# Designed miniproteins, single chains, continued (4), part 47

Each design is a single chain, and the fold is of that chain. pLDDT is the mean over its residues in the fold that is shown.

## One batch from the design tools (miniprotein)

Design m13722
Fold by ESMFold2-Fast:
Structure m13722 (fold): chain A 96 residues (1-96)
Amino acid sequence: AEDYLNEGLVAFAEGRYEEAVKLFEKAIKEDPNLAEAYYALGIVYYQLGDVEKAKEYFRKAIEIDPSLEGARELLEALEKNPNDKSVIRLPGVLKK
């Protein structure tokens, strides 16, 4: 699970969003309780412009791990200002 999560983060950093989604989905398949993979999927879908899917994945990450402060903060920010791209600059998992 962690190997696919790390490979997905590299793919995301390189702008390979479709590959990043597939890698994060594989991470979830190996460990369905890997909250960081759901959080990462939320960030990828937001970058693809799918705000609804981004919110769904952030909610799922919080359901698995309520201590993921970054996911909750991003969800609240997207619900208030769905087009505010600055919110993605403060993710707990994907930093840069």
Scores: mean pLDDT 73

Design m13723
Fold by ESMFold2-Fast:
Structure m13723 (fold): chain A 66 residues (1-66)
Amino acid sequence: SEEEFLREIDRGVLAISAATLLNVARRQGKEELAKKAEEILDRIFNDPDYDVEKAREELFKLAEEM
């Protein structure tokens, strides 16, 4: 239960990160990066099998493109 709770906290932090990158991309007019951030954010909320480490790696790669 504690491990499940910590996993949900990690997902929440990643969701905030994805939403932040989405907002930054939108403000900069970078539509393709905004789309990628939206896809990651959607998967965090709607795909319980979306691995936390994979999500983190995809977000870091997206941040490097900004």
Scores: mean pLDDT 83

Design m13724
Fold by ESMFold2-Fast:
Structure m13724 (fold): chain A 55 residues (1-55)
Amino acid sequence: MPLVVEIRSDEDLERLGEIMTESNKRWLEAKTPEEKEKVLKELEKELRKLQDEMD
């Protein structure tokens, strides 16, 4: 994954955990390659938002 997220606090770490857990759940629920690709794009988007919030 090209995006690196810098964790600065326990709160940010908890948020990262939530994002990863939700993404994993969606990945397991995805039935097609297209849906799985969408899940990965949504994960990247969420991680980018988290990184932006920590900047």
Scores: mean pLDDT 72

Design m13726
Fold by ESMFold2-Fast:
Structure m13726 (fold): chain A 75 residues (1-75)
Amino acid sequence: MLSEAPEEIKEKARELAKLGLELAKETGDVSLGMLGLAYANDALLLYAKTGDKEEALKKLEEAKEELKKLAEEKK
């Protein structure tokens, strides 16, 4: 189950989802909130398929950078 991912991955996924919502509020672009949730879910699915914690954490960090870049382009 995705909910049974390691706490570290779940914490980073929640942080990413919160970041997306924060950026959506700042920019007025709801798609940034949806992207944050989608990226968080992608990382959890990646872990479910591979069992690779480091790969999932790397994907979450890359997604944070992408969200920040997209938000900057919207301002």
Scores: mean pLDDT 78

Design m13727
Fold by ESMFold2-Fast:
Structure m13727 (fold): chain A 77 residues (1-77)
Amino acid sequence: KEEIEKLKKEVRKLVEEATQKAIDAVNQGNYDEAIKIYREAIKKLEEIAKKSPLDLQNFLTLEIGRLKLALKMIEKK
């Protein structure tokens, strides 16, 4: 249904914006800011996942996993 596709687009936009802001922070040497951006994005996606239909849970799990991996890479410094 249109609602699922709309939610997927909103999630993709959120992930894209968070990723770009975090990359910009890393490029500026501001790792603390990048970590904060990823943590906030992960928390927001987890909140969306709790309220989401089962059909979206796999998609959200993959997106959350990608952000968690990026966070781990930055935490290594």
Scores: mean pLDDT 81

Design m13728
Fold by ESMFold2-Fast:
Structure m13728 (fold): chain A 67 residues (1-67)
Amino acid sequence: TKEEKKKLILEIIALKLRIIGLELELEMLKKQDLSDPELQAEIERIEKEIKELKEEIKKLEEKLKSL
């Protein structure tokens, strides 16, 4: 169980770091010309990925609490 907890903690940390990277990328993209439809599509894709990763983290945190 201690090894399982460590593995889950590391996985949660990795996902949180990925979200931070995506949020930084999103901030940089939003500083560009928002009239570009390709840029808008990329922003929407990143926002969706961030949302999905946050849901995954919640599931892993619930699993960690059960251990």
Scores: mean pLDDT 85

Design m13729
Fold by ESMFold2-Fast:
Structure m13729 (fold): chain A 65 residues (1-65)
Amino acid sequence: MEKELRELLEKIVEARKAGDEATVRRLQHKLGELVGSKIANAAVLALNKGASVQEALDLIEELKK
């Protein structure tokens, strides 16, 4: 599960850097399917504020408990 979450977060960061908002939205939805929409939104908001992929993963694990 952590590997899948890391890969999704890395793809979201790449898509955002490329300006591909459609891919960002699709990957956010996929993340929400795995962890729930509230947690997915929190993780993506953290990435948008400059958090690392590891910080976003740590946030997801904290919020899942």
Scores: mean pLDDT 81

Design m13730
Fold by ESMFold2-Fast:
Structure m13730 (fold): chain A 93 residues (1-93)
Amino acid sequence: SAAELAKEAAEYALKGAMAALEKAEGKALRLAIAGALGAIGGIFEAERGRGKEAARSALGAAEAALEAAKLAGSEEGIEYAEKGIELAKKALE
């Protein structure tokens, strides 16, 4: 379902943000925290069956996590965040 895809997207966004947090400083740290919080919100919306809201939250969180991971030089964070973006876009279809 769209809610299940959105939840998976948010979980990947959270993994991306957490990986970025291991190296993140300054702007990257702020983006990683924002990504993590947005991902948690997306998971909660998905659990409530709010698939479109969850997918939008997951997309924003994954995009923040991707920017954070790129700035921090976290290859693992980049891979997780890109998967989060892919799944969130599918959930929005």
Scores: mean pLDDT 91

Design m13731
Fold by ESMFold2-Fast:
Structure m13731 (fold): chain A 68 residues (1-68)
Amino acid sequence: SAAEKLREIAEELNARPDFKAELVGEDTLVITSTAGVTALVGLALRLIGDYPELEVKVEGDKIILTAK
């Protein structure tokens, strides 16, 4: 399910030192990075390609993933 994919993405990103991912509710994942906006945008582009079933939104210094 999309919710399971969000949890797996959160676990992978939280294993990295420069990223933090938090589940908000059942269908939304918020991602932040200490590496700066360029790294965050690069991650967003990868997520769009890898997970077409998820909505990917960049808001300021955050990526917001939502289950469709």
Scores: mean pLDDT 81

Design m13732
Fold by ESMFold2-Fast:
Structure m13732 (fold): chain A 66 residues (1-66)
Amino acid sequence: SKQDELADEFIQRAVDAVSEARRAGLSREEIKKILDELKEQAIKDGLPEEVVDEIRNSVLTREEQL
């Protein structure tokens, strides 16, 4: 579905953005700000806020466990 495509795109953008920020030595606060900006764009593109929040939290949790 279009929602699944948008979710996959948001996951990819979020993972890539976090990886780049980590390589650049950005702080956790800066990484959260980047993810918040990506969240706003994903909601505007048509993803439900609930789905966006689940993905955002998953990406942040993954980084904490690695």
Scores: mean pLDDT 81

Design m13733
Fold by ESMFold2-Fast:
Structure m13733 (fold): chain A 55 residues (1-55)
Amino acid sequence: MSEEEREEAIELAKELFKQGKSGKEVYEELKKKFPHFSDDEIDDLVVRAKIELEE
């Protein structure tokens, strides 16, 4: 389901950020794993993950 895929993408993005990956690297990894998502959707997921990780 799209919602489950979005949650998985956000989790992956958070893991990549915790590993010290840049937003660009996180974006590229999400695009590879979820190629059916639009560029805009991937960008939104990356931003959401970053916001959730920032204090």
Scores: mean pLDDT 79

Design m13734
Fold by ESMFold2-Fast:
Order: structure tokens, then sequence, then C-alpha cells
Structure m13734 (fold): chain A 67 residues (1-67)
């Protein structure tokens, strides 16, 4: 479900400042396994959400463009 994936990415971006780089990488790996999306795509989307404060709807649109 693209919406649930986008919600998880936005939530991870919000919490990323509380995580070490190693912890963040592990959570990204877990999301890749759960969603079937490439790890590199999830990392880019988390980074985009962090840099620009993207909404769930904006992350959904980005996922749809990459699929």
Amino acid sequence: NIKETAEAIVRLAERAPELSPEQLDKVIDALAEKTGLPKELIRRLVDEARRHGLTVEQIEALIKKEL
C-alpha cells in the first residue's frame, strides 16, 4: 500500500534526528523488506522528506513516479 509506505517514510524522517546513521540504515532496510521497494529509493525519500518537510501526499506522489 503506497499510502502506508509514504506514512512510514514521513514518520522515519521525523524521527531520523534521534537515530544514529547505523540505526537509520537498519530501519531503512526493514522498510525495504516490508514494502518491496529498493533500499536506495527509501533512503532518497527519507532524505527528501527531511530536507523539504514533505507531506505524506508528496511522498506518495514521489513513490508513484519511481514505480
Scores: mean pLDDT 83

Design m13735
Fold by ESMFold2-Fast:
Structure m13735 (fold): chain A 67 residues (1-67)
Amino acid sequence: KEKNKYLILATSYFFSYAVTGNEEDLKKGIEYAKKSGKSDEEIKEEIKRMLEMVESINKRLKEKEEK
């Protein structure tokens, strides 16, 4: 089903954006998420979740260096 395809693509791009900070990935993720039928609110929340996960990992890695 095309909705499932777009949802997988959106999630992949959001994860890539969260890891790399690449705004192009964010734009593509938003486009595919909208094609999958997600609202702006749902998209915002998903992006926030991905960023929080990656930021938490990055903080722990930096704390190892700054001990």
Scores: mean pLDDT 77

Design m13736
Fold by ESMFold2-Fast:
Structure m13736 (fold): chain A 62 residues (1-62)
Amino acid sequence: LPESLLQEIKDNISKETGYNLTDEQVKELVQTVLNMTDTQKQEAMENNLIAKAVLDTLKKHQ
């Protein structure tokens, strides 16, 4: 994961949820999100602000 993308994900999670995650926690979240099915990703976008912030950031850089 590029350091700039990792930092952007951390900043977006902090902005949306107020949580300050470590680099390791963000890497684990990205791995989890990338392994989600399309249905799980859609549910996360609706019900999980942290997962939504990760997915939105990844889509922006795709």
Scores: mean pLDDT 79

Design m13737
Fold by ESMFold2-Fast:
Structure m13737 (fold): chain A 87 residues (1-87)
Amino acid sequence: LEERLRELQEEILRLGKEEGVEKLAELAVRLIEEALELIREGDLLGAEISIGMLELVGGVLKLIGAKELAEKVLEAARLLREMLARS
C-alpha cells in the first residue's frame, strides 16, 4: 500500500502540472503525507480529518473537470482509509 501511495503521489503531481491545477495537486500530496504520518503516529482522528480533506480536494477537482487527477486523489484517500482501518 505504501508503494502504491508513493506512485499515486508522483502521478498526482504530474497530472496537476499537465491539467494546470498544480496547487491543488500539491495540496493533495501534502494531505497524503500528513495522513500517512498521523497513521504512523497513531493519531487516528487526525488521520481521519486529513483523509476527509483529501476527499474534498478530489470532489473539487471533479467539479472543475480535472477528472483523471480527481480519480487518483480519491484512490489515494481510499487506500489511506484502508490503512487506517488496519491500524
Scores: mean pLDDT 86

Design m13738
Fold by ESMFold2-Fast:
Structure m13738 (fold): chain A 100 residues (1-100)
Amino acid sequence: SMVDRLIARFRAARTAAELEAEVLRFIAVADQLSEEDLARVVEAILERIRENPAVSPERAVALARALQTLVRALRDRGHISEETAERILALAEELIAERS
């Protein structure tokens, strides 16, 4: 599926530049994903950022905040529920706290 391919691309991203490119690609297509699939992809991205030593703390925080901005926009448009948005935002905030 498209979702499995997106997640596989994030898992394959080794450099900070590759990971940033895949985040931008995901943001461009996020509106095309179901709430469940979108949550799965965002969680996979946050996990990959945590696991990837090539991503500096500053870049990790910037990427997590970009994902928070996306999630808030999708919530405000009614594409995802408040509950799903709050859960994902909390996961991103944990990463920001760890890297700040």
Scores: mean pLDDT 83

Design m13739
Fold by ESMFold2-Fast:
Order: C-alpha cells, then structure tokens, then sequence
Structure m13739 (fold): chain A 116 residues (1-116)
C-alpha cells in the first residue's frame, strides 16, 4: 500500500476511535503508525519550503478535530523549529495527545503534497 494511503486509513480509524471515546485504542494505533508519520512529515519538510507550510498551517489546524485554536501559535513555533518529522512529532506530543498529533500530521502531509 502507498504510504500516504496507509496514513489516511490509520488517521481515519484514529478519528473514529476518538469520536467513540475509545482513547486507549486510539493511542495504541497512533503509537503503531507513528514511524510512518515521522517519515511522511520528513519528506514533506524536504519537499516544501517552511514558509509555504506555515502559510497554510491555520487552515490545517482549523480542519483538524480535537485541536484548540489556542494551540495554533505553539504549533507554528514547533513547525518553524523542527528539522524532520521525528522532531516535529516529539515537540507536538509535549502539548497534544499522540492520536491528535497523528490527525494533524496527515492533514499537514496532504497540504504539503498540494504545495509541492
């Protein structure tokens, strides 16, 4: 399966689990797929200049369920500082649950593909 298609399916399942209140299974699945999202985010950061990703970040955050609008400035700081997908996900996990980080990551990767 193509990595992005696999990531989309995993993110959709995580979103469904979160909507059902099944936080334990959502976190378990998010941990299993984390390395996939680290690779996809690393590729996105290499393919698209950060300024272009930052320009679409407000739309990405607004489209991501379970993220507060108040988190946008901190997500922006983390995206500016991150060198790769691992660093980005590690920093996001400091203030967002991993399942929510995965939902944000898939939307950011899809935005990067549209900009590339």
Amino acid sequence: MADLEEARKAAKKIEELLKQGNFEEAEKLAKEVRPLFERLLTDALKAVPKDRLLAVLPEVVASTPFVSPEDLPRIEEVLRAARDGRELMDALEEFLPLPVVVLLAVRLVEAARRLA
Scores: mean pLDDT 87

Design m13740
Fold by ESMFold2-Fast:
Structure m13740 (fold): chain A 73 residues (1-73)
Amino acid sequence: AREKVREAWEELQRALGETYRELGEEAAREVAELVQPLVDEAAAALAAGDYEKAAELLRRAAELAREARRRLL
């Protein structure tokens, strides 16, 4: 369960890092702000012990970050 959360968080960090590398700090900040509500909900799920929900939310955040990056490219 915790391993899936770690993997999903790594995917999100990778997507944000790619945005930073290709489009710079401002674009990375905008994408991070866009996904923040999903990250906040994932943090609440983690606090409740719902690791599966947290992992799903973080994966959705990573997908949203990748889509936002594509639209900014």
Scores: mean pLDDT 83

Design m13741
Fold by ESMFold2-Fast:
Structure m13741 (fold): chain A 79 residues (1-79)
Amino acid sequence: IDPSLNESAEVLIEQVRDLARKAVEAARAGDRVKATALLVAARIVAIAARNAGQLSEEEYEELLKELREAEEEVERILA
């Protein structure tokens, strides 16, 4: 295992999680446009990281689950 690749994966995972958290916060503030943009950005980062081989399948599946939960929360807040 290349330590630099492991560190890159951790940074990307944290970035996706941070974007998802900010999306929920934007939804709580009533900013639907910002919430949607942040969720889209989080998905793009996760997909790009998987396609680049920077995430394991398990890590990617966990991030997708977290993103789904964030999307459901955003929809619930903004409904």
Scores: mean pLDDT 81

Design m13742
Fold by ESMFold2-Fast:
Structure m13742 (fold): chain A 60 residues (1-60)
Amino acid sequence: MHALQGYLALLRGDYESAVEHLTQALKEDPTNRGALRQLGLAYRGLGDYEKAEEYFAKAS
């Protein structure tokens, strides 16, 4: 599951890998609020605060 791989990447601080896996998870299920929120966290880790805010808003 790409969502699990993305989550594990987040726990390791591997934000680039987290974005890759979580983006794939959202292609499979665009309504996955967990993946949207985690993608927001990954973009925050990368310093992309605009994208982080965008994905957090989508998860709400």
Scores: mean pLDDT 82

Design m13743
Fold by ESMFold2-Fast:
Structure m13743 (fold): chain A 86 residues (1-86)
Amino acid sequence: AEEVYRAGLTGDPSQVEPLIEALKDEDPAVRKAAALALGEMQHPRAIEPLIEALKDEDPAVREAAYKALLRIGGPEAEEAIARYRK
């Protein structure tokens, strides 16, 4: 209830795959928006694609991916963030 309420508009699992695809878009604005949306959805499937986005050439995309992983949380996302910090 509260969890679904917080992620309301982006909580649809069917939107995860298109957003993961958008992380590979040629436009960094699209990649940034996709990373932020995946963070709001808080779906574990987004963790691996967001780890790849942490290596993006655009610093805004990297920051969005980092924030998304922080928002998803949990041991897997935290491990990914720790590895990136090295």
Scores: mean pLDDT 73

Design m13744
Fold by ESMFold2-Fast:
Structure m13744 (fold): chain A 58 residues (1-58)
Amino acid sequence: MAEKVEEILKKKGRPGLAERYRRMLEDIANSPVDPEEGRKIAEEIYKKILEGEKKVEA
């Protein structure tokens, strides 16, 4: 899933956004956050990125 998001962003000409997504995941991993909370935050970010793609498709 994460790789798919990066590929989609790069294909759409948003390599900077793909880099930001990866950095966010690393920030979550390094945060003093419960693994379950970190996973939920990552899923929210992933969904937000996909919604950006949906808006472009519309």
Scores: mean pLDDT 64

Design m13745
Fold by ESMFold2-Fast:
Structure m13745 (fold): chain A 54 residues (1-54)
Amino acid sequence: MLDRLNAEIDRLFEEMDKIDEDERSGKISPEEARRRISRLVGRIIRLVGEQVDL
């Protein structure tokens, strides 16, 4: 279970990197980037909570 959780977290971090690149390239606004990052952080917290009984 932990290995699958770590793999999913790694994927979410890759999505965060893409959001940062899109913001830097002007494809999305800083506000939109912040919203997307917050959504991804929420997904990470949910995944960790599911494993650790948050």
Scores: mean pLDDT 75

Design m13746
Fold by ESMFold2-Fast:
Structure m13746 (fold): chain A 76 residues (1-76)
Amino acid sequence: AAELKAKAAAKGEELKKQIEEWAKKNNWPEEAIKLLLEAADYATKADYALALGNEEEAKKYLEKAAEAVKKALELI
């Protein structure tokens, strides 16, 4: 269980680093960057829930991630 959580967290951290590097190169608004990082956190939680077989919880986190991405794109 702890191993799955650590793996999901590691993927999320890597994604956040990529988002920050990409955003810096493209001069994205800080608020958009924050929303994308929030989406990465929700995606990480969804990945962990899915790994545990909790599809219902994973769906909720994916919906929150999608909403955050949509808001970020409105700012770019």
Scores: mean pLDDT 78

Design m13747
Fold by ESMFold2-Fast:
Structure m13747 (fold): chain A 62 residues (1-62)
Amino acid sequence: DAEEITETAKKMAEEAAKESKSREEADKRLAEKVSPLLAKLTADQAAQASAAMVQVLNEYFG
């Protein structure tokens, strides 16, 4: 389910943000774990999930 994958990706972004000291560190943690999930989505769904993750990271790092 694309919605479940998007919610999982958002949770992963939130955990990466909480465990990371910088935006760059959080981006590296996410890239490592989220790529297999995004590969299961359509291009449009992957874009939505990516936008949601970016929003989460922006909320933590400004």
Scores: mean pLDDT 79

Design m13748
Fold by ESMFold2-Fast:
Formats: sequence, C-alpha cells, structure tokens
Structure m13748 (fold): chain A 61 residues (1-61)
Amino acid sequence: MDPLDSLGWYKKGEELYKQGKLEEAKEYYEKAIEVDPGFSKAKENLKKVLEKLGKYDEAKK
C-alpha cells in the first residue's frame, strides 16, 4: 500500500475542509480511505465532515 498517495488525498481534504468546502473534503477523505482503509485520521475527519453536512438533515427533522 502506498502511504504517500493516501496522505496526499488526506492533506488535500484537510485543505478543502479548512476552506469550508465540506462536500469536496468528504470526497478527498473517501479517496484516502480507498487507498488506505486503515487510515484512522482520514476516517475520523470523514465522520466530522459527515456530521457537519448532517446539520442540513437536522433542519429537516
């Protein structure tokens, strides 16, 4: 498994997350997990992004 590729996707996701581009950040974290399914930080940050995106669903409840 190439950890540099998963790290590259993860760092790009972090950059997008800091810019408030949550949907794009989600896609990049998902790519990092596809390359490295054991990448715990990418999984944790994906959960945080999904929780923030789920705020729109909370408004519909």
Scores: mean pLDDT 74

Design m13749
Fold by ESMFold2-Fast:
Structure m13749 (fold): chain A 60 residues (1-60)
Amino acid sequence: MEEEIEKLIEKARQAMDNLDYKTAAEYFRKAAELAEKSGREDLANQFRLGAKQAEIAYEK
């Protein structure tokens, strides 16, 4: 599970670098779901914040 979370975060960072904020937000949301299922509530909350920041970026 941690390896899958790591890959999702890497894809989210790549999307941010490409200014593809919609894709970045999607990957952050998926990573948050996996972190929550793994009992990593702190990590899940951090990824949810990342998704929210990406969503704000593509709306503005």
Scores: mean pLDDT 79

Design m13750
Fold by ESMFold2-Fast:
Structure m13750 (fold): chain A 65 residues (1-65)
Amino acid sequence: SAARGRELAAQLEAEKPALLEEYATLSPEDQEKLIEQIKGAIKQAEELGFEEAVKVLKELLKELE
């Protein structure tokens, strides 16, 4: 549901600063692994129609790349 997508987006926004800080401490290999996981999450959210979650995940990916 759209409500579930919005809830997920809010959770991702709340976790974003901690995730960005963690990413900065990772090795290049682990950074690439995290990027792949985020790309997979974007694909899943798009298939589920979670537009708000897709937006947050894409913004996160842009900040990491």
Scores: mean pLDDT 81

Design m13751
Fold by ESMFold2-Fast:
Structure m13751 (fold): chain A 71 residues (1-71)
Amino acid sequence: SMMDEAKAYFEKGLEYARRGELAEAIEYFTKALTLDPSLAPEVREAAEELRREGLELGADMLLKVTDEVVP
């Protein structure tokens, strides 16, 4: 389903973000939010978790993309 696909893209985005593959992370999070904008709170929560892990650039980029895709 579309929601299952959005969740799969979200999970891929997290994998890439944790590896520091920020371009790929942004692409997958953008796909996830385009299919299911209701994932925005989950993406923001994931960004906060990445920041706590010291992945601050990834966290900042995720928040920016979320705000741009979901006004």
Scores: mean pLDDT 81

Design m13752
Fold by ESMFold2-Fast:
Structure m13752 (fold): chain A 60 residues (1-60)
Amino acid sequence: MTKLRAIEDFEAKSPEELSLKKGEILELIEVVDENYVRVKSLETGKEGLVPKRYLEETEE
């Protein structure tokens, strides 16, 4: 399972996007395109689209 960490806060601009807090740990569900991934928050269980630039891979 690929884990991602939010490197900064992100505010969702559409209903399909997921808002993130800096340091939040997420699971990579799928790569949608070159700029967006679908992720699931391990803290809240919510899923949504996030721009890749707000995320880094982490081992926890």
Scores: mean pLDDT 81

Design m13753
Fold by ESMFold2-Fast:
Structure m13753 (fold): chain A 87 residues (1-87)
Amino acid sequence: SPVDVMVSRFRRNADVVADARRRYDRGVPLSNDDQRRAGQAIRDMGDIVEQLVRMGPDAVRRFERVVRTLPPDVRRWVMSMVRSVRR
């Protein structure tokens, strides 16, 4: 479904950001390319959340159900983003 495609894209972008954050926290220098990819991934994740909200409440509920399978730190951040977009 379109929701599943968007969730898959969101997860891939979230993985990019999570990797960059963990490397930064470990004191590993991020390349300019790594920083650009992380920045783009954050923007793409925001766009995906907005698209899911525009698809309606059923799409958001399906997305939230998948998000609940994510690690607690990632889940908390994602749910905060969804609530921010939904008002």
Scores: mean pLDDT 78

Design m13754
Fold by ESMFold2-Fast:
Structure m13754 (fold): chain A 88 residues (1-88)
Amino acid sequence: SRLRELVEEALALAEAGRANAVLIGAAIGLAEAIGDHELAARLEALAKEKGYNPSKVAFGRKLAVELYRASREAALAYLERLIALARK
């Protein structure tokens, strides 16, 4: 799915040290929301390894999950925007 592709792109950016804490948090929340607990666990482990701010990760995760509950399209658009910002 497109949402899974974007979460995997966020993982690749985080592995390269190019993601921000809000982006990795959003990716964790959306991986969990789509039932991909293995992908979510990988993102959480990577966030700890790279030293991302835990409060900002938690914020991004919460916001992404709330958006997904309201609208899958809104969550997708949010993740796309965060990825675009991280790639600049």
Scores: mean pLDDT 85

Design m13755
Fold by ESMFold2-Fast:
Structure m13755 (fold): chain A 76 residues (1-76)
Amino acid sequence: AQKYYDEGLTYYNAGDFYSAISYYEKAIELDPNYSQAYYNLGLSYKQLGDNEKAREYYKKALELDPNYKKAQDALK
């Protein structure tokens, strides 16, 4: 799971949000409780202008980790 998450970060930092999403989806396929991968899916969708889908993923990250401060702040 972490290998795909790290690849997703590489693409996100390069501005390739579609590839980032693909790798974060692979990370959560291997680890469905990967709250960080859900948060970064939210960030990637926000960068693409899909604010509704971004909020859904932030909520999922917070559902998996209620103390996830970054996800809490993203939903304010």
Scores: mean pLDDT 84

Design m13756
Fold by ESMFold2-Fast:
Structure m13756 (fold): chain A 61 residues (1-61)
Amino acid sequence: GKEEAVEETLRLARELAEQVRNPEVRQRVQDLLARAEASPDLDERGRLASEAIDLAEEELA
């Protein structure tokens, strides 16, 4: 369901965050992940996790 999809997105975001070498970008990705994990709202969790993935992927490109 939606909860499982959001958790999978968060897991991918965490894995990508570990590969980020720029400390400023890594901090921003970690801040987005912390906000996502703290949120009880599934839509907010998914949105923040997607933003973290986009930011990490842009740095890793």
Scores: mean pLDDT 82

Design m13757
Fold by ESMFold2-Fast:
Structure m13757 (fold): chain A 104 residues (1-104)
Amino acid sequence: EARLEEDIALVARELGLSEEQREELLRAARTDPAEALGLLVGLLSERIAEAGDPDRGGLLGDALIAAREGRLDEAAELLQRALGISPETARALAHLVHELFRRV
């Protein structure tokens, strides 16, 4: 639980998620991991769409597959490229996605 809260807090801070979005994601991660994955993917996809770069959508897709398969270093690298986030946040996000897939 502490790791889950830490990963969500770090991701929320760097991505500029609202307090409401952070709380909703944490609640969903604890009660319905499939809902949490949907919320998280939706937030990430929205950020990429706002950037207007179609190549970033492909990188996000590849990152989600890598995280699901436990290839966390590869997922973190792809997330950094897709979202322009720090290596620390990318590793937290890769771990979070992997953990949510494992809980489904």
Scores: mean pLDDT 82

Design m13758
Fold by ESMFold2-Fast:
Structure m13758 (fold): chain A 58 residues (1-58)
Amino acid sequence: SAAAEAAAKEAAAAGATGDPEKAQRSGVRLASIANTDEAARAAGEAGRAAAKKAGGQG
């Protein structure tokens, strides 16, 4: 849904800073508003992928 995609984009931006945990927190917050765990999961995955590309651990 739009909420899941928005959460993923926010997570990717946060992950680019080298901290995927920030991306997951952002996603969880958006998921609470949208009432869906899917947004939080998408945000977490996007953040980890972004951190990995940025040279993080993974």
Scores: mean pLDDT 62

Design m13759
Fold by ESMFold2-Fast:
Structure m13759 (fold): chain A 77 residues (1-77)
Amino acid sequence: DVREELIRYFEETLGLPREEIEEALREAEELGVSAEELKEALKAAEKAKAESKVGELNEDILEAQRLNGRGAQKVAA
């Protein structure tokens, strides 16, 4: 189950309780993003970051997004 794999990934990576992760995934589905599509996007992003060794660049991207005045994004760190 792709959804279950995503839940475990976020539990291990973020240490969030399953309930929080399930609600976030439900909101993504309401926006038309399936768990399978989200997982594929995460796999592609992880592969790119690992090969480019840009793990800290992710923090720069999040910081730049905050400077753009939004600061409220669903994707976790």
Scores: mean pLDDT 63

